# Ledger of designs, part 18: designed miniproteins, single chains, continued (5)

Each design is a single chain, and the fold is of that chain. pLDDT is the mean over its residues in the fold that is shown.

## One batch from the design tools (miniprotein)

Design m16589
Fold by ESMFold2-Fast:
Structure m16589 (fold): chain A 69 residues (1-69)
Amino acid sequence: ATEKVIKRMYDAGLISKEEYEELLKLSKEDPAATSQRIADILRDALAGLPPVKPETSIKELIDRAAAAR
């Protein structure tokens, strides 16, 4: 499931190819650290945008970050 999130972030231009490959590797070795890194990247990408609702899905967060570029 995490792999789809990482792929969407790469397709959205939020992460580089190198970060994409590192996150895929990390998702196999440490899913918790992968989730934290995804959260940090999305937090930084969304920092200048209006607050999101708590129920906002990770897919919607990625789409919102991409749309802001």
Scores: mean pLDDT 75

Design m16590
Fold by ESMFold2-Fast:
Structure m16590 (fold): chain A 73 residues (1-73)
Amino acid sequence: SMETIREIEELIRELEELGRLDTAAQLRKFLKNTLENYEKAVKENNERMKSIEEKRLDGLVTAAKLEILRARG
């Protein structure tokens, strides 16, 4: 969802503020690739691929949160 995308962008910003620039850049790359694949799946009406990319978005939220915990702890 747009809210999930916004959450990921906010978490990436927090990683940048914590000085984790390489990790933030890598997460941005994964987010961009996931969104491009999702857009393609929407155009092709491919429900299976949409579901896969939605799960990848959820995974990016989890990964970003974990990296913030690592940066702070």
Scores: mean pLDDT 87

Design m16591
Fold by ESMFold2-Fast:
Structure m16591 (fold): chain A 80 residues (1-80)
Amino acid sequence: MVDEALRELREMLERETHPGAREGLEIAIEAVEAIGKGDILRAIGLLLQMIGLELEVEDDKEALETIRRARELALEVLKS
């Protein structure tokens, strides 16, 4: 659900030090907030932006895994 996903994403962001992973988490938070407001087109655009960011950090396994987890959380909210 929106509130649970936002809580988990904000907790992840608080612990994250990698700038690319932090950007991915911030985009995921915006995507979940957009889903909560019914702005599905904005949410889809943000999720596509996250895929682009994943390509930029693909050489950093931990950053990539964090961004992928954040995107998966946002996608689960979108499917619900």
Scores: mean pLDDT 85

Design m16592
Fold by ESMFold2-Fast:
Structure m16592 (fold): chain A 92 residues (1-92)
Amino acid sequence: GDAERLLEQARRLLAENRALAAQLRALVAQGTPEARAQARRLLLEMEINLGMLRIILAVAKLSGAPEEVIEELDRILDEADALLAEARALLA
């Protein structure tokens, strides 16, 4: 159903942000200005994905998705927020 589709999309976006966060850490570890610039581009992609996750959660809530789906989406969003906060700290 629609709720299952939204949850699948959210899981995909979280998996993408996990991969982006790992790539960003590797780029920061290289310590070059070029690698740092690439890391900042990955940070922007993570921010776009987080924005999409927030829209997915809002749509799920407005459409009356089951509480179990809303709870899972909240957990996904919390993890994505934590990944973004860590990435921002590395680039500070």
Scores: mean pLDDT 92

Design m16593
Fold by ESMFold2-Fast:
Structure m16593 (fold): chain A 67 residues (1-67)
Amino acid sequence: SKSVETLAKILAEAAGISVEQARTAVEIVLENRDKSDLEIAKLVAEKTGLSVEDALSIVTYLRSLGF
């Protein structure tokens, strides 16, 4: 969606992470919609260097928005 860049900036500011980390998290969620929240959180954590707990909070939030 056209909102990905805007969402990444908002998420980065709110979570205290880089825009690149936020963008990566959004992209992984969109590409892995068929997976569980925990499986997606593990992928986000591995790619961004975030903890699985922090990644899970981000994934759950994004999915609550319909991602």
Scores: mean pLDDT 84

Design m16594
Fold by ESMFold2-Fast:
Structure m16594 (fold): chain A 62 residues (1-62)
Amino acid sequence: GAAAEILQKAGDKLAAEAEKLTGIKVTAKVVSADAEQGVIEITTELGTGLLTVSLSAAKKWL
């Protein structure tokens, strides 16, 4: 749905910015999304982490 698409765009932007700062490849994948927030899986060669992001924050950051 639209929420997952917005969160994926925000995750992709975060991954790209992190990659520029660190030189390490970063990927982002939406694991879950509801009307208020979602969970984004961040993967690097150093490991995988989960980030909870509010939909309103993601919209403002894009």
Scores: mean pLDDT 82

Design m16595
Fold by ESMFold2-Fast:
Structure m16595 (fold): chain A 82 residues (1-82)
Amino acid sequence: MKELLELAATLPVVFEKEIERFEKLYEETGDEFYKEAAREVERLLRDTGELLSAGASVEEQREAIVNAMKRLERLKEEVEKR
């Protein structure tokens, strides 16, 4: 329970920071990849937040957070390869 609450509290902060970073990269490069990456992070943040608010089980909430974090890490890896 405590770990899940910490992850849920941390997730918006981390995701918002990465959205800002990807938007800045789009402004600097003009590469639509960064714009789409920012949108993907926004969708992950929204969908995860909706699931956390909808009364899903603790395990479903944990899996959603973990999957969102894993997707963010993959997007960061794709950014580094650019």
Scores: mean pLDDT 78

Design m16596
Fold by ESMFold2-Fast:
Structure m16596 (fold): chain A 92 residues (1-92)
Amino acid sequence: MERFWATVAAMFAILAGRRDVAEELAKFAQELVKERPITFDEFVRKALEKGLLTEEDVQRMLERIRAMTNEERVALFKEAVALLKRDLTVKK
């Protein structure tokens, strides 16, 4: 569950055009799901509350997801996984 939500958070960062925030947003999502399962809406709301995403970032992300094909969504998921593996493996 934690790894899944980290990947989802990284996808959101990429869609918002904020790759540099991806790691921090992923860690935040992992912290949230340790306490209990969360919904997509709850995660977005809490990320906005913490200032990790702006309202404009969220709007851009949702518009892009809705406009994407399933093939593009799968490619984005793979990109997010690769980004997290790369950034998390830089220091062992």
Scores: mean pLDDT 74

Design m16597
Fold by ESMFold2-Fast:
Structure m16597 (fold): chain A 74 residues (1-74)
Amino acid sequence: SLTPEQARAELDAYVDELAEKNGLSEEDKADIRATAERVFDLVLKQGYSPEQALAAARRVAEAFIADKVKEKEA
């Protein structure tokens, strides 16, 4: 099973990879990372596992990145 520290490291790596793949700025990457980390911490505070917190935070990061990509195409 994942520790909270391992899940956080996987989340940060995932956000960095996905943001770079979508051509986001360092500022947008930092904003998405901060948002994903906030969701991760909230889910852990609610008593869910690190794996569940990682899954929830990844979904939020994906949605945020999709919105940023749409803004740049508009």
Scores: mean pLDDT 84

Design m16598
Fold by ESMFold2-Fast:
Structure m16598 (fold): chain A 100 residues (1-100)
Amino acid sequence: MSYKEKAQKVLEETVKKVEEILEKLKKGEISEEEAKKRILYVLNEAKNKLEEILKEALENNAPEEDIFAITEYIVAVAEAIEKVAAGKLEEGLEILKKAV
């Protein structure tokens, strides 16, 4: 598996987790504040995992295309964190989906 593929998998799993949290919110199973808290946790974990993948990719002289793609994924997660922190949960998910 390339570093880019490893990072893409993290982003795909993150999208699924955020979608599951938003479905619970839509069904009234959790509050908006609880959904926000859970999504922020998921996004911060994803950012940490992507930063670790970037570090490994740099240490192993991965192709520039891989480094660039992983960096773009980190930026997308950071932007999603800002949207979710502002209470814009659906906009955060949209940013993640566009990056995959």
Scores: mean pLDDT 90

Design m16599
Fold by ESMFold2-Fast:
Structure m16599 (fold): chain A 91 residues (1-91)
Amino acid sequence: SMKEEAAKAKATYVFLSALLKALSAPGSSFDEALEAARNEALEELKDDPLAQKYVDELYARFRANPADLTADPQGLLERLEEAKKKYEELG
């Protein structure tokens, strides 16, 4: 549904924005950045339980497969921009 697509795009945009910010912090580990990004995204999306569900799905995926994030930083930026555009188009 459009509502699920909007929530997923919002969750992706908010979570990846928080993750990129956390990864840019000096001395942060990947695990610390993931936890910080999850906590920040869940707080920002506290009034959107569907978006929170998609944040947890993204968190679980990156935690299980760190290489999905660390092997392609440019792809992560492209994914962030696409999610932002989709979120702006739907909301």
Scores: mean pLDDT 81

Design m16600
Fold by ESMFold2-Fast:
Structure m16600 (fold): chain A 100 residues (1-100)
Amino acid sequence: RYDEALSLYQEALALHKELGDKKGEAISLKNIGNVYRSQGKYDEALSAYQQALAIVESLDLPDDELLSLRSIILNNIGNVYRSQGKYEEALKAYNLAINT
């Protein structure tokens, strides 16, 4: 079930990269991170979320969807850190999400 979802999101990521669709790349990476988090694979989830965040923060477009995506990714990063018992890092991520 998770392997199927992960495969589909990885295919979507490859397609968005080929098309130069940076917003689609960030969304696909966020979804990959969500699958890893659901599996308890926190290091892989963080890696995917951090890649998605870097893409979103590199985009200079005034886009409410990008601001919402940034907030969602930061909140998800906070949730991973909290699950790992890294409460200070979780709080920092949550604070950044609120100030988006």
Scores: mean pLDDT 84

Design m16601
Fold by ESMFold2-Fast:
Structure m16601 (fold): chain A 82 residues (1-82)
Amino acid sequence: SAEIEEIARRLAEGLLAAKNTGEVMELLIELLPKGLDFEFTGERSILLLHSEEQRETAEALAELLRELLKGSDWTVGLREVP
């Protein structure tokens, strides 16, 4: 959807511009869709956490982020949580 594409674009731009983990955390808190959460798995590595209900949204966002962040050190993972 246009909304998920805009969220992915803003997140990717912010992640590439971020100077520290605090800036990344603020971006994720502000921009992630309702029902999604996150964990840091490294300095430039995030894991998107989602329920079964949010799976399609999380998968779409992760795919867009991976494309927009290609060539950077950023990695984006997915994990389903209860």
Scores: mean pLDDT 86

Design m16602
Fold by ESMFold2-Fast:
Structure m16602 (fold): chain A 86 residues (1-86)
Amino acid sequence: SMEFEEKVEKYIEQLNSGNFADMFQAFANLFDEFYDDLEKLRETIEKIVPKLKQPAQDLLSSLLRGQTSPKLISLVELMKELLAQK
């Protein structure tokens, strides 16, 4: 939907802001919003991660090192793969 596309663009802008507080909040909000809808979270990650600038990539990599939930392991591997291909 158009609303979903606008939401994705807003997350990309916040994550690429260069302000660590805004970037951290954007990642937290992204995971919280879609935590119970892993398919939608996966779709959102596939659209966002390839467009992230280096500071956002570095922050995401740091956050992924702390993630040990079996529920999220497939998403962690997807994000690592997308970061490696960038």
Scores: mean pLDDT 77

Design m16603
Fold by ESMFold2-Fast:
Structure m16603 (fold): chain A 65 residues (1-65)
Amino acid sequence: IEERIEKEAEEVKEKGASREEVRERTLKMVAEYLGISLKEAEDFYRGRNARAEERARRLAAELEA
């Protein structure tokens, strides 16, 4: 699901959509798919990005050791 959402956002971006339009469309689709509010979808998406970034940074530090 997360991977599918990211790929769909990239496809919309490739069609010349603005970054804001890509984000809005992605969040709306997540909200409709899960049956939740747009705000809840935004929180879900934001949480995923923050966690992924932190995990990548920790892995980089471990590899440097």
Scores: mean pLDDT 62

Design m16604
Fold by ESMFold2-Fast:
Order: sequence, then structure tokens, then C-alpha cells
Structure m16604 (fold): chain A 91 residues (1-91)
Amino acid sequence: SETLEKLDKAIEYLKKYLETGNKEDFVKAMEEIQLGVLPKLLDFSEEEKKEVAEKLEEIAELLKEIYKKTGDEVYLEIAEELLKFAEELKK
């Protein structure tokens, strides 16, 4: 699905950000999440909801690693919001 492809791109951008510290990669990751998730929020199949939730959990783990490396609480806050959204999708 296009959503899963965009979430995979977000994961790759966050991995690049962890390696390079280039904030543009973080912005691109957030754009991919927004474009992949928001247009289909109510139209996800049950299988797609599970896969989207799993990708959001992987993104949250990467954001927690970025938080550990930078000390910036904003990454932790975004990670927690994505985890809450992942739990809602699993209901």
C-alpha cells in the first residue's frame, strides 16, 4: 500500500538523521508520515491497520534513539503520540 511505502520512507529518513544529524531528513520523515496516514485514517483495512501500527511503533523507537542522541524532548513527545495512535489502530 502507498501508506506502508511512505512509512518505510519515513523509517529510512529517520535512520539517515541518526547517522548525519541533518534535520532536513527529520522533516522529510514527518512529511511522509503525514501524507501516508492522514488521507486514509478512516479507510484502512484491518490488516493495513495492524501493519501501519507496527511501522509507527518502529518509527517511535527510532525517535527514542534520536532523543537519546540529541537530548531533545520533542522527539520523545512525538514518539509517545505515535505510540498512542498505533494503539488506537489496534483496537
Scores: mean pLDDT 83

Design m16605
Fold by ESMFold2-Fast:
Structure m16605 (fold): chain A 62 residues (1-62)
Amino acid sequence: SQRDILKELAGAILQNDLDKVRELLKKVKDLSRARELLESARPLLTPEQYEALMALVEEAEK
């Protein structure tokens, strides 16, 4: 389900698992939810981790 995919995506973001984030983003139907998850996680990430994850979200939005 999309809920399970978004939950797994949240875990992958917090683990900074870029390969898993990239694969999960392909399965997300509403990328605005992925962006919302990343913004919610922002205080728990370094600036470099946040930038790398945002680049993956923006690539998925193409």
Scores: mean pLDDT 83

Design m16606
Fold by ESMFold2-Fast:
Structure m16606 (fold): chain A 99 residues (1-99)
Amino acid sequence: SVLETLKKYSKEEILAAMEKTLELAGLDEEEQEKKLEELIEVVKNKSGKEKDIADLAISVYYILKANDKSAINALLEALKEIDPEAAKLFEEAKKLIEK
């Protein structure tokens, strides 16, 4: 189901979402909260590609923060199948959150 969900997005949208997730993961806790609020406002106020990218980035960020190993592994395998570059960004974000 994770792979099927991701296939609804373009490779470009997935890559952009992983870049935003990595940005969130690299920030201090206070700056993470501010950036997360900005992405939530994009989901509320925008439509199409911009909304979809922000929504995916938020979802991935929460999966990493929850430390849901099953969801993390499923998402990583799906990303590897779609785009190795997106998978690499996801693994870097995971490392930053797993401090």
Scores: mean pLDDT 85

Design m16607
Fold by ESMFold2-Fast:
Structure m16607 (fold): chain A 68 residues (1-68)
Amino acid sequence: GAEEEALKKAAEFAREYVEKLLKEDPSVKSAIGVAVDGDTVLIFYETDEGLYLITVDLKTGEVKEEKL
């Protein structure tokens, strides 16, 4: 169904984003977790400075980064 296709796209987007983040930013040591909530993807990752959260809105393409 449409919900299943949306979830698959969200999971694929999250995977690709994490892969690029780990490849392009050498300060990122690990991705701790990824969660999907409706049209929002949440990516938790660790750097030398601490923990960060990336929030991605799949409807608008807006990306927000926060230090925890």
Scores: mean pLDDT 71

Design m16608
Fold by ESMFold2-Fast:
Structure m16608 (fold): chain A 93 residues (1-93)
Amino acid sequence: HHLGMARAHLKRGDYESAIRHLREYIDSLPEMDKSKLPRAQSELFELSVLLREAGRTEEAKELLLRTADVMDELGRPDMALMARSAALSLRTR
C-alpha cells in the first residue's frame, strides 16, 4: 500500500507525500516476509533514483540510509551494505 501511494505521489510531483509514504514503507520492512526483502529494496533503490532525478537527492540518500539501518536490525548486513553503497552513489558534485 505505502509503495503504491509513493509511486502515485511521485507521478504527480508531490514529493513530500511520496517521501512520507516511502518512510512508512521502510518502517514496515520488519513486518514483511523475508523472501520479499530483496524486491522491496530494489523498489526503494528505483524510487530513490527517481527522487534524485527530481532534485530531491538528500531525501533520497536519507531513505536509503534508513533502509540500511532497518536491514542491519533484521540481521541482513549484506543488504544494509548495498543500501549504503546506493546512498553514496547518489552524491551530487
Scores: mean pLDDT 84

Design m16609
Fold by ESMFold2-Fast:
Structure m16609 (fold): chain A 73 residues (1-73)
Amino acid sequence: MADQHRQLGDQYLAQGDYRSAGRHYKLAGDQYLKQGDNKKASDYYLQAARAFVQAGDFSEAIRAGKQSQDLSL
């Protein structure tokens, strides 16, 4: 469920585990997208991108950022 992935993302972010935070925010975005909530999906893909930048995972950050932009029409 999207809320569980958001919660896990927040927990990993608080622990400084930016890679796990990014993965869970991306999963939250995927779940909100499945629910038709494009605004929340876009917001969580952006949070995933920011977390992946902090993790040094620039390929994942670019991918998540692009998913966020594609939903911000």
Scores: mean pLDDT 83

Design m16610
Fold by ESMFold2-Fast:
Structure m16610 (fold): chain A 91 residues (1-91)
Amino acid sequence: GGAEAAEGLRKAAEAARTEGSDAGIEEGERTERELEERGDRHGALAAGVGLGMGRIGRGVALASGLDEKEQSELTAKALESGAEGAEAGGL
């Protein structure tokens, strides 16, 4: 459910900070896919929304001409916001 989505999105945020914004998005996609594969529809939807926030954050950073470290941080913060929404049971 939302807790599993939040855990995965937090791991995605850490991947964004340590391995780059692309790695964070890839980890978020992995989380959504794994939740879908186990039949956790609520978790998959929550992960998908949080991943969408991560993609928007990365896109804004890229469009704003931010460097790779700033892209990683903005992507990570967006994914963390998605995780908070997933834990709250609403995004």
Scores: mean pLDDT 86

Design m16611
Fold by ESMFold2-Fast:
Structure m16611 (fold): chain A 110 residues (1-110)
Amino acid sequence: SVIEEVEKLLDKATEVAKEAIKNAKTAEELKKAYDELNKLIQEAVDIIKENASKEAVEEFVKVLHEYQDEVQEIIDKWKKGEISEEEAIKKIEELHKKTKEKIREILEKS
């Protein structure tokens, strides 16, 4: 289903973000992880555009852009030492759960 394909891409994007927080040691490695995450989210947007109504597409794109922005904010706070690695990972996991719930609600009403 479209839901399963989009959720799979979101799961992969979330894993990329968590792996970057745990294991990226250079700005280059963080940039690579961010580029991979953005590619996965763009693939999810493209699937939605091909399979959903125009109104649903606009809601999904908004949710996925909010996900990207919040991931960037969490990583930036972690890099600045404002939050710990453990707190950053927890926030990414909470964001993932929240985003999946929003996506399911939009798709179930469409």
Scores: mean pLDDT 85

Design m16612
Fold by ESMFold2-Fast:
Structure m16612 (fold): chain A 60 residues (1-60)
Amino acid sequence: KEAHRENVLDAIRAAGRIPLEKLREMMSLFFTDEEIDAFLAELEKEGKVRRVGDVVEYVP
């Protein structure tokens, strides 16, 4: 779970800003939409990412 969450964070960090739909598409080979949403919720709670509408942004 921890390593998988870091993979999602790394993808967002590399993009800086990514549409949620594109992130789900990119990660769909490895994770379900529900798993991706759970990882994003944890990262938002930790202040590492921010969601603005349908876009996910890395927080430095």
Scores: mean pLDDT 78

Design m16613
Fold by ESMFold2-Fast:
Structure m16613 (fold): chain A 87 residues (1-87)
Amino acid sequence: MPLSEEEVLELVDEFFEKLKTSSPEEAKKLGKELLELLRKHATLSLQRLALVHFTELYAKNKDSLSEEQAKVAGEFISELREMVLEA
């Protein structure tokens, strides 16, 4: 079943909060799981919404993230951007 706009925004918010509280390994795993859900169940417009929303959260919280958290976030943004551009 396709994801709604509200579900996409909630999933992105949950992932960002877990990124701050989880190990880098767990955060990377959660990021891959979210990317797979978005690829399979989100429209292109909702994938773009997820990218914009996560990028805004990253920018707002950049100074509060560790180097390892910032790397995981950057990898997630890169993979999501590639998904949107290749769709």
Scores: mean pLDDT 84

Design m16614
Fold by ESMFold2-Fast:
Structure m16614 (fold): chain A 67 residues (1-67)
Amino acid sequence: MGESAVVKAAQALLEGNIDEARKYADEAEKLGMKTAARVLKTMIDAKEAGLPFDEAVALANREAAAL
């Protein structure tokens, strides 16, 4: 169940739909997927700040390692 929310959040993020990406990241967190939700939220924040995708991934990996 949480995997579906993670996939939807990732798809929305890739499409530039920040509101939908954040919604599904929150859903993934509620379903107990804390690490995946943290990674997704970090990538969403990075995309809103205009960071390149590779930098967003590096930032998200650092956040995941902190959990």
Scores: mean pLDDT 74

Design m16615
Fold by ESMFold2-Fast:
Structure m16615 (fold): chain A 69 residues (1-69)
Amino acid sequence: GLSAEERAAMELLRGHILQAREVDPRLLALAARDLGISLASLEDFLAGRYEALSPEQRARLVAAGRTLQ
């Protein structure tokens, strides 16, 4: 399971990507590439389906979220 801190990091990243999508949906493909996950996995993440993600994918998303502060 995700800790409260790890979930907060993922939610912060999710919010940033959702805002970028509202500006330009083409940025989703770049975000998936930069995060090292498939576009389908990124769509599951953005839909809040964290259970669909592998532990390795969740670890990458947590690490990325932590870089946002």
Scores: mean pLDDT 84

Design m16616
Fold by ESMFold2-Fast:
Structure m16616 (fold): chain A 93 residues (1-93)
Amino acid sequence: MYEEKRKELEELNKKEPFSVENAKKAIELALEAGAGEEILEELKKDVEENEEEIRKAAEEVIENDPDEGARRAAKWSLAMVEYLKEELEKEKK
């Protein structure tokens, strides 16, 4: 069920370093769990339009936020941005 697949994504994030490879696996698991393709397309659009702003916000959190969970989410956001950017470049040929 979706809840079990969500837990698999959380465990993946805990066990592996934040990387493009890990971000790819997380997206694949989310799609398998029933996350619609429209969510992936929205994320791609957000990265294409706001990449620099997303990176700057994430870096600010990593440097200055005392909450480990927030810093972890920011690191994951950077890995996700890199993965989605690579996918967008592939689509543009």
Scores: mean pLDDT 67

Design m16617
Fold by ESMFold2-Fast:
Order: sequence, then structure tokens, then C-alpha cells
Structure m16617 (fold): chain A 102 residues (1-102)
Amino acid sequence: EVEKIKEEAEKVGKEAKELGDSYIQRLRDLAARGTPAVRRRAEQAIRNIEGDVKSIENDVKKAKESTDPETAKKYLEQAKKNLDGLKAFGERSLAELERAVA
């Protein structure tokens, strides 16, 4: 079970990093095409996404380093929940800024 938790934690960390990088790049592209107000909103969204990715990476690290299966599972579930939050925030921020640029 501990080995499976570590494998799942590694997968969550990789997904968070890849999604975060993708959202940040797409937000930067929108900022380059928008008004100063759009650029400011994009930069704020990027800072929030960077913080969310760091939080997920921290929970992943704690899940991988934990010797107690219950503690490891707790951090893995927290990382998964925060990953869902990253997806929801990233998609909303992109949709809103795409409308502001279009």
C-alpha cells in the first residue's frame, strides 16, 4: 500500500507540474495580446497557479516521505483535491481572459 501511495503521489506531482506549466504559458500568451488590465489579471492568475503547484508538490513530498500509511494517504488525498482546484481555477481563468481578449 505505501508503494502504491508513492506511485500515485509521483503521478499527481507530475500532472500538477505539467498542467501548471501549460496554464502559465497560455496565460502569458493571452497577456501578450491583451490590454494592460488583461495582462495584470493574467499575472495575478499565474502567481496563484505557481502557489497552487508548490502546495501540491509539498503534499506530494510529504506523502512520499511518510512512513505511516494513513499519514501518506492523507497527504495524497490533499494533493489530489488541490490538483482538482488547480484545474478548476486554471480553466476558469483562461476562459475569462480569452473572452476579454476576443
Scores: mean pLDDT 88

Design m16618
Fold by ESMFold2-Fast:
Structure m16618 (fold): chain A 61 residues (1-61)
Amino acid sequence: EVEAARNALGRWLAENGGDPRKLETAKKLVAYLRGLGFSDEAIRAALLRAGTPEEVVDEAL
């Protein structure tokens, strides 16, 4: 699940641009990934692996 979420996250960034380390981008990524049916745990792991700081991930979720 985490790998699928990372793939979807990477695709969204390739199409839309933005910095996953920024809260506004992280919030959009969370909304997108939730729409695809990913769990908050998988979304958190995917964002952390993309370089999003832990505090930003927790605020975006």
Scores: mean pLDDT 81

Design m16619
Fold by ESMFold2-Fast:
Structure m16619 (fold): chain A 81 residues (1-81)
Amino acid sequence: SSAILQETTKMMFRAMAEVTDVDISQTPEAIQRALAVLDDIIATLKGMISSTTDPEVIAELNNVLAKLESMRADLEARLAA
């Protein structure tokens, strides 16, 4: 539904804000905070995917999930370096 997609958009904006904070502050603490936020959002999206039957909504949620998992992997690599 449009409500689910609106909430998904808000979560994506929150994730992007955390990544922006990492780029500005460039600290390990900022990366760890961003990873924690991304983990929470990813868990929420997986729950939404499991609870919906609309194929268009599922496709959009999976698309956002893939982007967030990519962002998480990039941040984890930066923390490990």
Scores: mean pLDDT 84

Design m16620
Fold by ESMFold2-Fast:
Structure m16620 (fold): chain A 73 residues (1-73)
Amino acid sequence: EEKELAKRAAELFLEAYKKNNGDIEKAMKETEEKLLKEGVSEEKVNKLLAEFESALEKNNGDVEAAAEEIKKK
């Protein structure tokens, strides 16, 4: 359940990141909007985005590495 949601969030973020020419702020916003539209609660979305931000910092801005880390949680 949470693992599938984390994987979905990571995939949406990677797509939004590429679509917006590496704009992390826009990618985060698009990911949030899409998850909310799919019926994910605001609390779960905020938790996933916070985990993604932490993974991004831990991997020195490597978006693909951060996404893989989120998928493994």
Scores: mean pLDDT 78

Design m16621
Fold by ESMFold2-Fast:
Structure m16621 (fold): chain A 99 residues (1-99)
Amino acid sequence: SEADERQRRLLEEAARVVKEGIEKAKNSKTLEDFQKIALETAQKVARLLNEAEFTDSRVASLAIAGIMALVAASISPTKEEGIKDLEVAREILEEAARL
């Protein structure tokens, strides 16, 4: 239960990092700046999730899916598509935090 509580807090913090990344990314003026912000967001989330010891394979799978969505955003050919990928990552991480 303490490990589960820590896992939940790390997932909630990861979702918050994505929310902050989305707001920063929306204010980017070039695709290159957007991609740099998305990559930085992905790296911060990966670091947080690396601190989590997942005991539930379903939660672990959602965390991986969230990271994959963040990576997709960082290589998106348009800012609009990249923002949609960031929003998907946020939704996945919030779902993982509720399990």
Scores: mean pLDDT 87

Design m16622
Fold by ESMFold2-Fast:
Structure m16622 (fold): chain A 97 residues (1-97)
Amino acid sequence: HLEEAIRKAEEAKEALEKGDVEKAKEYAKEALEHATEAYREARARGDEEAAEEALEAVEDLERAIEILEQEEPDLEEAKKLLEEAIEHLREAREIAE
């Protein structure tokens, strides 16, 4: 799930760079689903450090989606949150066995 979450978050960021807000929102929601599963799996294994990083990515993705759902979305802030989510997901992957 971590690799899919990273890939979808990167696709969401690329869509924002192209000005495609609807596509970015779609990919960000897919990234959130995979990040949430990664968090649950880390928790089930007792990998607290990987779980914490995955949870921070989940929170960043939720905030990015909320921004993208506004009438006048702050695309720069949404992009920054997607970048932060990608970093947290990569950290979780590095920590996870």
Scores: mean pLDDT 85

Design m16623
Fold by ESMFold2-Fast:
Structure m16623 (fold): chain A 64 residues (1-64)
Amino acid sequence: RAEAEQRVQRAADMHVAGGPITLDQVRALDLHEVSGLSYGNIAGILRISVGTVRDRIRRARRLL
């Protein structure tokens, strides 16, 4: 849990600093790693495809 929160905080800090990570990628990462939601649940909440959720989380993780 603490490691997931630290990873999401690092992603948020990168976004605020003007790094290559987007707010949408930070949100998807937070919902999955901190809130423990499935890709399907996140897709429903954000009203996007499961593939888009997967891509956002993958890109965020690659930047961390």
Scores: mean pLDDT 80

